# Ledger of designs, part 94: designed miniproteins, single chains, continued (3)

Each design is a single chain, and the fold is of that chain. pLDDT is the mean over its residues in the fold that is shown.

## One batch from the design tools (miniprotein)

Design m11463
Fold by ESMFold2-Fast:
Structure m11463 (fold): chain A 76 residues (1-76)
Amino acid sequence: EEEEKKKAEEEGKKKIKEAEESAKLNERAKEESRETFEKRGKEHVKHASESINEAGRWVSEKLKEEYEKKLKEFLS
């Protein structure tokens, strides 16, 4: 179980980084096609949801922290 827990945590961390990179990639995709961008957005949401479920609390808490950080930046 501890090995599975550690593996899930590592996968969760990688997926969070991939989500950040996807955000930058999506910025460029907006210029190509809004329809393509929306499809990729839905795909990323599904992947993020699955990653949260797989890694459990660890990914969820980090994702919340990232969201709160962005929200504060918007308010600033």
Scores: mean pLDDT 63

Design m11464
Fold by ESMFold2-Fast:
Structure m11464 (fold): chain A 64 residues (1-64)
Amino acid sequence: MRLSPREAALLREILVKELGLSEEQADRVVEMLQAGATPAEVGREVGLTEEQVRAAVELARLLA
């Protein structure tokens, strides 16, 4: 999944402020998604559901 710089920045903010991830965990999520990891794989890495990861990405895209 490719994210623009603005989408990536907004996704980090959503993950930290809304989903309670650390900034380090949020950076890891963005790196994994940019590398082509699935939302399910990303969710397992940081303790989120696939649905939570998908919703956060969609929100970031809508706000970008």
Scores: mean pLDDT 84

Design m11465
Fold by ESMFold2-Fast:
Structure m11465 (fold): chain A 58 residues (1-58)
Amino acid sequence: MVEKLKEEAKRKALEAKTMAEAQEVIGQQAAKLFPHVSAAEARRIAKEVMDLATKKLA
């Protein structure tokens, strides 16, 4: 289950057209992940997705 949430977060963040949209999407997906993982793990996943989105949008 957590792995599917990670994949969905990556897809939605990569679909964003601007950096601001990517940040909003990642924030929403992190909130969905938090009930299923520790705060530290949710933060790590959000950071990985943000780095991936940054590379695509740059």
Scores: mean pLDDT 70

Design m11466
Fold by ESMFold2-Fast:
Structure m11466 (fold): chain A 64 residues (1-64)
Amino acid sequence: DEELRRATEESIRAQLLAAGMDPEKAERVAREFAERTVQAMRDGDPKAAVEIQEEVRRLIAEAA
């Protein structure tokens, strides 16, 4: 779902920028994780989606 991917990418990017991550890095990381999240949902793997969100939280903590 392209709308879900774009919304997820935008949300992650905003969080990374707020945490102080470099804008170019935040954009690339957000795009990668949004794509992985959509793929996990397509595969019917909610555990993988949760793991991806935990990785994002870790990156936010590291950037801050």
Scores: mean pLDDT 79

Design m11467
Fold by ESMFold2-Fast:
Structure m11467 (fold): chain A 73 residues (1-73)
Amino acid sequence: LSRRQEAHAKAALGMMMVSILKKHPTELSKEELEKLIKRLRELIKEVEAAGEPEMEPAIEEMREAVKELEEKL
């Protein structure tokens, strides 16, 4: 995959994780929740590194989700 295609794929994965975590955050163990938050933070960092303007809304939504999930820990 090109760098741009890889960034889009990672953003899509991150958004999918956000949807799942928001649906049932309290049903996950603390360890599982922490691992998913860590993975989501890694995806945010990688997508940001790509520097694609169209990714900014996804990055912001992922950041907001991480903040909300961390408040539940």
Scores: mean pLDDT 75

Design m11468
Fold by ESMFold2-Fast:
Structure m11468 (fold): chain A 70 residues (1-70)
Amino acid sequence: EEQVKAAVENLYKEGRSVADRLESLGLTEEAQRLRDELDKAMNIAKEDPAKGALEAQKVLERARKLLEDA
């Protein structure tokens, strides 16, 4: 349980770093959308940490692909 909470926090930190990189590339709308989706996943994680982690990971995977293609 505590390990899953730590994993969610790490995913959120990684997601924010990716959002900052997207913003630095001029992808400001995509960066803001990622931040909003991560905040939503964190709210889910408060009730269900495992579900929140899965949602955050899906959001991160999409954002990482966008960075690769940029």
Scores: mean pLDDT 80

Design m11469
Fold by ESMFold2-Fast:
Structure m11469 (fold): chain A 93 residues (1-93)
Amino acid sequence: MKKKKLVEEIENLYLEQLKKKNRLDKEPEVKKLAEELLENMTEKELELLLLSLKAAEYRHSDPEKYEELLKKMLELAKEMGWEEAVKAIEEHL
């Protein structure tokens, strides 16, 4: 997946969270974070972050989808060799 599309999806998820909490005052902070993510993260890191945000959304509403997303995050973290992320995800499965 292209970095630009991943950053856009991540930004949109954060903005939707801010709308739900009536915290649109933090929109400039989210946009700055998105710019930093595009510059400093790999496509795999961005994909892992996007999956984690989606998983957080489903934690209380859809436990089956939450578990599915955690499994996708686990596989991606293993592909990246990110041992700390693998351990953290496994503790939630």
Scores: mean pLDDT 76

Design m11470
Fold by ESMFold2-Fast:
Structure m11470 (fold): chain A 72 residues (1-72)
Amino acid sequence: LDEELLEEIRKLLEELKKKAPEAEELIDQFYEAVLAGDAETAQRLLVRLQLLAPEASELIAKIGRLVKEMFA
């Protein structure tokens, strides 16, 4: 795992929890998928996060770009 990318993702996920506290469980599941290297589950959960919290779409998009970099 890229520790710098992982720390950046973690910080952005904390910001996402502040903007969309109702999505906390889904955000935690997403982080677990990223830690497990499960790209398919992470992508599926990211789509669900976009649908649940459209007001945070730019933040979610940034998280998605960093996760794609990590899995590449």
Scores: mean pLDDT 83

Design m11471
Fold by ESMFold2-Fast:
Structure m11471 (fold): chain A 110 residues (1-110)
Amino acid sequence: MIEPSEEDVERAVQLIIDNADNLLALNAAMIVIGNGSAYERAVEALEKVIEENPDNADAWYFLGAMYRSLGKLEEAREYYEKALEIDPNNEAARIALERTLKELGEESKL
């Protein structure tokens, strides 16, 4: 598929920073980041967002998604747990956490 340009990635990073409270804008930015595999740049932008607004559950969720894309499953788990601590009704974070726990082999059985 068509890879986004460096300008598209820069625009997506700026959307994360400027529109952190707008889930649709964040989701659109994350699609561009994923297509360009610009995960480390998205992490830096999301870390800045949570430093300024640590109660932004969506930013914690997307930070977890970026770490999972980088193969850092333990860090991804921690960020998804943080997103659910802030917003326990975040179904995307719950589903992502369940998948991450399965990949880590941390599922408990009765």
Scores: mean pLDDT 78

Design m11472
Fold by ESMFold2-Fast:
Structure m11472 (fold): chain A 56 residues (1-56)
Amino acid sequence: EAEELLAQAEELLRRAEELRREAEKTEDPLERQFLLGMAALLEGMAAWLRKKAEKL
């Protein structure tokens, strides 16, 4: 269902936002890069789910 895909996309975006805020607080460059990479991956998945929902 489109609603389920959109709900999952919103959950992923919310988690990505949390990871970006966590990245701003860390002083470890490697941890920061890892957190930002994870956030970008979740944002990509959310975009894919949104596009899939639009075609339903």
Scores: mean pLDDT 84

Design m11473
Fold by ESMFold2-Fast:
Structure m11473 (fold): chain A 70 residues (1-70)
Amino acid sequence: VSEEELENEITIALARMYYAIGKLLASKGKLEEAIESYEKGLELLKSSKNPDEKLIEEIEKAIKEYKEKL
């Protein structure tokens, strides 16, 4: 794989990790921290080459839902 391809894969993997962390935080009632984690993941996905559109939609929906609960 090229440097560019590797960087893109790492970025997407990191974004997925932030999403998972956000889900865990939300499950423990830490909605503010969950939103912060989701926003970091979303930023990474939007900066990536060939972003996962479904994951972006899921994260955006989660952010909206949790902001409505705050």
Scores: mean pLDDT 81

Design m11474
Fold by ESMFold2-Fast:
Structure m11474 (fold): chain A 62 residues (1-62)
Amino acid sequence: MSKEEQGEKILEEAQRLGVRLALKGLTDEAEALGKEVERAVKEGNYEKARELIERGKKLIAE
């Protein structure tokens, strides 16, 4: 998978997490996560973007 495709998959995963967070009433967290992941992907920092996604998954798992 190319770097571009990795970024697209990360953004898709962030969107799915955002929807799940919003369904739990965590709308502000969903908005913040989406913005932070988008920024990290734009900067080419895919590792940071993945860390942000893992943080979002922890919020859903609780």
Scores: mean pLDDT 80

Design m11475
Fold by ESMFold2-Fast:
Structure m11475 (fold): chain A 59 residues (1-59)
Amino acid sequence: TLAEEYLKHFEEGKEKMKEEAEKAGLSAEYEAVDDNTVRVHFKHGDKEEELVLGVSPFS
């Protein structure tokens, strides 16, 4: 899924990942749910996915 590809790139390099995701037409919005949980909304064209992460990727 788009979320899986986005997370894979995120683990390999946060700054480069954001640039590559935007170049590929991917958009992501981050929402804090609690201290250890982040909700991420992925968008590509008219497709949209949501993923909940058990650990904040930006900590």
Scores: mean pLDDT 59

Design m11476
Fold by ESMFold2-Fast:
Structure m11476 (fold): chain A 80 residues (1-80)
Amino acid sequence: SLFEKALKALEEGNLSEAARYLTAAVLDQVGRIIEAELAGKPVDPKTLELLRLTQEAIRALNAGDYEKAIELFKKAAELE
């Protein structure tokens, strides 16, 4: 999963690689939302929750709260 790869990169101190995996995860989530909306289908609640967790993880990383970011990545990986 992209979140497992982001978590591993973060644990290795590779913030650039973690950011790349998070970007890929956001693009996948946003793409699914756009596709559902354009098709007139309901958006999968799991996709919305994954996007919320991803945004919270990015805010935690920006605040230097790596422990919280790790917890959020683990929750996101469980939802996949």
Scores: mean pLDDT 81

Design m11478
Fold by ESMFold2-Fast:
Structure m11478 (fold): chain A 73 residues (1-73)
Amino acid sequence: MLKEEREEALKLGLSEDQATVVAMTVVGAKSRGFSQEEVDELKERLIKLAKEGKSVEEITLEASKFLLELEKK
């Protein structure tokens, strides 16, 4: 759920904006029927980028690219 995903991201040291983008992306992927493994890969990738200091815009672009890659499978 959105609240739980956001809280998890915040515990990992993400900013509020980064945590919101990650949580919304994860919830969106789950609602679109991606597997738990695919959602976990997406989440790990976005969290890594956030911890590396990437902007919300960069995280959003990477999320969009990764979701397109997952849809091709």
Scores: mean pLDDT 80

Design m11479
Fold by ESMFold2-Fast:
Structure m11479 (fold): chain A 102 residues (1-102)
Amino acid sequence: SPKEKIKELVKRALEFIDRALALSTDPEVKALLERIKEIFEKILKSTDPNEILELVREARRLVAEASDLYLKTHPDDVELHRILAEIGSLIDEIEKYVEELL
């Protein structure tokens, strides 16, 4: 089911966000990651595919902001850059399954 797949992918994304939060020492990056976490928690509670799509797009924007900020401040931190890229990939997969519900 696309709904079950979305929940699975969001839970996996939340695990990567928790890892990113544990590794990040930058307060601005942490604030962006906390906002992304809140968005994914809202996705898990939502039953409206249009609301989920808007939330997924907002999460993508915030992940891009976090990645850009972290690249400028810690360009040599391979581990956190890899985790942020994985979160981005999961967002792309989530959006694909949300589009199947529209």
Scores: mean pLDDT 87

Design m11480
Fold by ESMFold2-Fast:
Structure m11480 (fold): chain A 76 residues (1-76)
Amino acid sequence: SKARELLEEAIRYFEEGKYEEALRKAFEAGRLAYIEGDEGLLRAASHLADAAIYALQGDFEKAEEELEESKKAFEE
């Protein structure tokens, strides 16, 4: 799905330290996941958005926790 592709792109941006790009792509992925009715992808996108926000605030411990929750939801 397009939501899945955008979420994969968002995770890639996050891992590259491109947190603003990751946040934008996570919001786009979440919107499409909602339209597609994919609850797992919607959860994954929400956690990734939170991860990016924490990283932008300098809270890398919480950012990493949220990234791991996003990856778990994405694997569904």
Scores: mean pLDDT 87

Design m11481
Fold by ESMFold2-Fast:
Structure m11481 (fold): chain A 66 residues (1-66)
Amino acid sequence: GPPMSDKEFLERALESLVELAKEAIEKGDKETVEKLLESLEVLAENSPPEIAEQARKAIEELKKLI
């Protein structure tokens, strides 16, 4: 149903932001890392609870890499 396709889209968006943040961390691009973490927070605040939880867990894991 429509909720499943929306969920898949949000999960893919989350994956892409996480990958970009990891690349920025490896490059030492602190400004890009901060912007991507802010984008993940905005995604979490505007997503269903299940996706919001995944986004917040991703933010915590990314912060461990800094």
Scores: mean pLDDT 81

Design m11482
Fold by ESMFold2-Fast:
Structure m11482 (fold): chain A 83 residues (1-83)
Amino acid sequence: SEELRERAKKLLEEAKKLLVEGYKKFEEKNYEEAIKLFEEAKKKAEEAAALASKVPGSEQLVNDAELLIEESKKGIEEAKKKL
């Protein structure tokens, strides 16, 4: 479904923006806010992976979503280590 594919792409774009904001807060030493942003990025990426997995030929979108999930998890871990 093109609709599911486009929705997955939109969720990935939202997750990327949240990840960037999370790292900005991390650089500002606002670790609690960074964690919240990374957790939201992870949630959006997980939703994208779930939608993309239902669309044949969207293996690239699933892979991109999995990478964002892992990057978000790393951000959460690093920010928690600073608290």
Scores: mean pLDDT 90

Design m11483
Fold by ESMFold2-Fast:
Parts: sequence; structure tokens; C-alpha cells
Structure m11483 (fold): chain A 76 residues (1-76)
Amino acid sequence: SKEAERQELLGAWLFGQGRYEEAVEHFEKAAKLYEEEGDLEAAARSYENAGRAYEKLGRFEKAKEFFEKAKELREK
């Protein structure tokens, strides 16, 4: 959807600005929208992007959680 793509693009822009906490919110919103639409690959990508933002924040356990979520979606 346009909304899922918009949230992903906003997250990517915020990540590029070093605004990692805000980037996570938009990546997670994009991932949930893609998951609801059945686009599991796009959802997995958005969860991976949220994980990378958590790595930038030093929240490595939270990053691992999101990377595992992305892997789970791709293994279906």
C-alpha cells in the first residue's frame, strides 16, 4: 500500500538523519502494514531496518528480537 511504503520511506529518511528512535516507529508501522497486506518479504525488510536502528541505539537485545522476527517471516 501507499501508506506502508510511505512509513518505510519516512523511517529510512529518519535513519539517514540519525533519528534512530523515530526511525524505529516508522519501520515498525511499515512492517505491520506489510504483514497485514500479506507482503511478508516487505514486512521482513522493514523489521530488519527497525533492528538496524536499534543497533544504532545500542539496544542489541531489541535489535536481535526484530532480526529474528524478519527471519521467521522469510522462513514461511
Scores: mean pLDDT 88

Design m11484
Fold by ESMFold2-Fast:
Structure m11484 (fold): chain A 56 residues (1-56)
Amino acid sequence: GAEPTDEQVARQSRWNQANNALINDDEAKWQELVAQGITPEEAEALRRSAEEQKRM
């Protein structure tokens, strides 16, 4: 595929930060990222991903 756009890079960075916050149980950082524009759908997917990683 083509190189990611700046918007896609920013979104991916936010996703990675949110995933790390959930894995580390950093609720304050998670709430900060949610306030920045994580949708309920993204939040559900992120929580599922973090739970799966914690279980490994």
Scores: mean pLDDT 77

Design m11485
Fold by ESMFold2-Fast:
Structure m11485 (fold): chain A 55 residues (1-55)
Amino acid sequence: DDVLKALEIARELRGIKDPEEAKREVREAMLKAGVPEELAEEIAEGLAAGIANES
């Protein structure tokens, strides 16, 4: 269940304030956990966009 695993990792790393750091850490953690690269990149990018949210 790669999607749920990826979302759990992203949720845990949502405390990272910097969008680029969050994107890097989330992607790395997902790849380490066996999440496919394409899915890991999409979710990490989405999280970074959320952190950079325009309010």
Scores: mean pLDDT 74

Design m11487
Fold by ESMFold2-Fast:
Structure m11487 (fold): chain A 66 residues (1-66)
Amino acid sequence: MVLRVTLTGSVEVNTGIVLRLIGEEHAEVKPEGENVYRVTLTGSEEEAERLIEELRADPNVVVEEV
């Protein structure tokens, strides 16, 4: 599954979110632009759904399936 993640918070908030995403063992994170990241989920469907739910719960994060 491939996601486009757009970060709309402050620099400090956005940095924390990026560090969390980079720390995910079964996620490949690639910058596509300023505060825009392509996230390729390589783990189980259950882990992918959990991460998507957590990201969508953050008001500073916009998640789109690509």
Scores: mean pLDDT 81

Design m11488
Fold by ESMFold2-Fast:
Structure m11488 (fold): chain A 78 residues (1-78)
Amino acid sequence: MLDSLPKEQQSAILFTSGGIYFAAGDYELAIELYRKSLELDPDDYVSYENLARVLEKLGKTAEAKEYREKAKALKEKA
């Protein structure tokens, strides 16, 4: 169960799972998993970048652009 792990490790597991579903073409599950990862680690710019990529695959170009801009801002502050 995720509840026994530190939030950073829980975020990493959700991020990795999101990547697996993204690679498999299950874009809706990938989005859900990346969003859950960001709830635990809101400063993870890589999750924002991958979320943007998945949104572009679903044709949600405006949302994808917004998340890419968030990723860039977080990366510049790191």
Scores: mean pLDDT 80

Design m11489
Fold by ESMFold2-Fast:
Structure m11489 (fold): chain A 80 residues (1-80)
Amino acid sequence: SMAEELMKELMAFAREIGRRLYELLRRGEISEEQLEEALRQMQKILDEVREKFKKGELTEEDVEEAKRRMEEILREVEAS
């Protein structure tokens, strides 16, 4: 279904953001506390999207908003 394709796209995007966050930690550019907080925020977004998916309410707009929020998390961490 289109919703399953959107979920797969979002999960791939989330893995890439997570990879970039871990690279920042590995390079000593952020703290473990900053990484843990960013991962908590990303998990909340994924949980919200997953609930909409389970209810059959997931839209393309929801996925684009989730991606935007995840990019904001990465930018805030990089700006610290």
Scores: mean pLDDT 88

Design m11490
Fold by ESMFold2-Fast:
Structure m11490 (fold): chain A 113 residues (1-113)
Amino acid sequence: SIAELREKYLKKLEEAKTIEEMLEIFKEYVDEMAELMRTASEAEREEIMSLLVSLLGQMREKLLKQFSKEEVIDFIREASKYAAEKFREIGLDDFAELIERVERLLISRIEQE
């Protein structure tokens, strides 16, 4: 289920010690979410996107406590680019554009601090 996948990936993130490990875990999560989105209803797709955005925000907060602003911004760019490209690959251009808007918002908030 969507909730079970989120819980699984939250646990993996707690065990991750490097920014590169966290990025790979996020990419795995995006791959599994994209596969679910292929057959999901519109409401389920919006739920998946909400959870993905929430996870990216939680990762940002965790990373800012351990890494430089530059490293966290690079993480957000790479993570968001991967997710946007994956959603475009499956024909979900609106969700790709939403991820790109979230990327800009998250980076802007870091730069304002």
Scores: mean pLDDT 83

Design m11491
Fold by ESMFold2-Fast:
Order: C-alpha cells, then structure tokens, then sequence
Structure m11491 (fold): chain A 92 residues (1-92)
C-alpha cells in the first residue's frame, strides 16, 4: 500500500479530488483535510459518487491523502501535479 499526500489551496480541494479520480484507477480511500467545511464535504461527495470511501476533517490547509496499491501511486502523484497540486508518496 502507498499513501499519496496532496497539498493544495482549500478552494481547489474538490477539483483536485475530481481530477485524481478521473485520471486514476484503484484508489481505495481518500481522506480530506480542509479549513472550509463545505469544500471538505464537496470533495467527500465527489469521491463517494465515484465509489471511493472518503472522510473529511477540519484543518489549517487543504490536504488530500490518497490510499492506493503501491504500483498505482505514481499515477496518482502525476494526476495531482497535473491538477496544480503538490504531491508526495510514501509506502505504508
């Protein structure tokens, strides 16, 4: 398993989640942190509509943690960067 941590502006979190889920397959879970409750809820709704389990928490910046099989991590990393976000990967 790998975790891809994606950092972006709070207002961009929903569109970044949509881009990742449009361009990648095999996403097992998404965890969203956002200072704006409505933006967090919108991102979770996008993920759930696409069949991906998702949860939201309130925090000081926009962060998306994407859980994938290790072989899919690079695809998620590239999708996040294409969406204009910063991203890093770690094996878990």
Amino acid sequence: MAKVTVETEAEKVPSVVETILTLTDGVEEIRVTNPDEKQAAEAVAIAKKRGVPATASIGDKGVIEVYVPTEKAEQVLQAARLAGAEASVEEI
Scores: mean pLDDT 85

Design m11492
Fold by ESMFold2-Fast:
Structure m11492 (fold): chain A 61 residues (1-61)
Amino acid sequence: SDEEEREIALAQQAAVLLHNGRGLSLEEVEARLRAGGFSEEAVRAGLEVVRTGEPPRHYYP
């Protein structure tokens, strides 16, 4: 759904900012995404783009 796609895009964008922008570890990024209320699927998607170096998904507000 559009809501699920938006959540995944936001989690991926947040993960990239936390890891690449702030230098947080994957464990710290995971903890921050979980604390932010992201779903397990969104957390996994966020960590995956950090691991692979792929660009985060776009969302259209």
Scores: mean pLDDT 83

Design m11493
Fold by ESMFold2-Fast:
Structure m11493 (fold): chain A 101 residues (1-101)
Amino acid sequence: DRAIRDELLREYEEAKKSSTPEAIVTRALFTAFATAEDRDAWLDRALASGLLSPEEVERLRRLSPADVAELREYILKEIEIEKLLAKLGLSREEYEELLRK
C-alpha cells in the first residue's frame, strides 16, 4: 500500500529531525524492519516484545514487497549519508548547503 509507505516515510523524516530517545528508537525500529531478512519473523518478535502494537504490526504487514524495498533503499541511503557526514565532521545543514553549490 503506497499510502502506508508514504506515511511511514513521513514518520521517519520527522524522527530524523529530533534527538529525543523516542525519535532515536523510532529510527532504529525503521532500520531494523526495513533491513530484516525475514520481516514476518521480525514483526512477530516486535509484537511479542511489546516494541510494536498489534495495530502497528498490521499496518506494516499491509506493505507490498515493492513498498518495503523502497523503504529499505531510502533508509540505507540515509544511513550512508549520516556515516559520510560523521566521517567528514559535517552537520546535515552543511551537507545540504554543499549540495546547493
Scores: mean pLDDT 75

Design m11494
Fold by ESMFold2-Fast:
Structure m11494 (fold): chain A 80 residues (1-80)
Amino acid sequence: MEEKEEKEIEELLKYLLTQDLDKLIAQLEAAAEKARAAGDELLARRAELLKEAVEAIKAGDLEKARELIREALEVDREIA
């Protein structure tokens, strides 16, 4: 349901806005690299999408950030 998906995107975006974005980018880069080393391409992709979303937030592109968060949530559904 689009309404539920939009709420999840906005809640995650709001959470990310309260974080240290530079620290979060570094942590997401490390998470993606560990996932790739373990052969977990879905976890790696999720971490990469979240990193790009945080970078978009830093650039002031909240529309791009929402799109990237949506893609990350879709990958999350494939993982579990």
Scores: mean pLDDT 80

Design m11495
Fold by ESMFold2-Fast:
Structure m11495 (fold): chain A 66 residues (1-66)
Amino acid sequence: MSEEEKLELGKRAARTVLTAHRDRSPEERLALATAAVKALGAELGMSEEVLAEALRYAEELVRELA
């Protein structure tokens, strides 16, 4: 799996968690999305750079959805 594919999976995980928990506060949703992205990153062997980018995406998306 390429780094690009891993990043897309990380972004997808963040979107899924943020959307599924829309009834929670933005802070709680970000915490859940962060945990999910980190767990996926460990499973897929994401580089530090890809993991950081996926986490930044989650932070940006939660602000847009607030």
Scores: mean pLDDT 81

Design m11496
Fold by ESMFold2-Fast:
Structure m11496 (fold): chain A 68 residues (1-68)
Amino acid sequence: DLEKKLELVKKILNSNLSPKAKRAAIMKLLLGMTNAEIAKALGISPATVSRYLKKAAEALGLSVEELK
């Protein structure tokens, strides 16, 4: 549901997350990108992407597995 994903994007943008963490979370939610694809797009490691997604999920009150 695009509408629900857009509400999550608004919450991410209004959070205190770093700009790269916000971009990683938005790429995951809206584009369905893998951690490897996000890592390549942002010029960081897949481990750093996993860390950013965990922080974003925590900010939304979700688990990483629910961040879709």
Scores: mean pLDDT 80

Design m11497
Fold by ESMFold2-Fast:
Structure m11497 (fold): chain A 55 residues (1-55)
Amino acid sequence: SLIKLSNEEAKEMQKEIDAKVEEIQKELSEPLSKEQLNEKRKEILAELEEKRKRA
């Protein structure tokens, strides 16, 4: 499955993903397309899921 989180954890991850995406956009010289942004959101979500498993 794509997400195995509680509703509360999912909301927290959404905020974290948004913040991470904004940081990435600020650091890049070239803006990302909407499709690339969606891919980055998925990558960040996967990383947060891994962090949650370790914590």
Scores: mean pLDDT 71

Design m11498
Fold by ESMFold2-Fast:
Structure m11498 (fold): chain A 69 residues (1-69)
Amino acid sequence: SRAEHEAALDELIREAVEEARARGLSREQIEALARELANVAQEGIDAGLSVEEIVERVRRKRAELLAAL
């Protein structure tokens, strides 16, 4: 369902924000990270991808961004 989809994506983004905050990233860096992950999720939704595919893309982008910061 859409609610389950949104809940799963919100949880992934929330965990990424918490991890970035724990690492001592600035508010600007955390906001940029959250926005980038939200954009990836929205692009997947707009493309009609499955929940599993969107979750995988968000997880991959999260790992990439956290490794770069």
Scores: mean pLDDT 79

Design m11499
Fold by ESMFold2-Fast:
Structure m11499 (fold): chain A 87 residues (1-87)
Amino acid sequence: SENKEFNLKLLEIKKRSEELVKRAREAKEEKGLPEEVLEKVEKLTKEALELAEKATFEPDIEKRKELLKKAEEKLKEAEKILKEAVE
């Protein structure tokens, strides 16, 4: 069902956001990650969570999908930035 798929995607976005922030903070402590990179990862994950929250209150299914897609794009950007800074 669309509601089940939506709820699973929301949970995925939340878990990915929490894991990204955790990894970025660990990389700062252990690998000397620049403060600017940590701040950018935290900003992008916050923006992703805000988009996911907005999707929760969106009655239009197509607009809801677009908001979740934008949230995933923000998480992918954060993942790329963290990967490039650590590797």
Scores: mean pLDDT 87

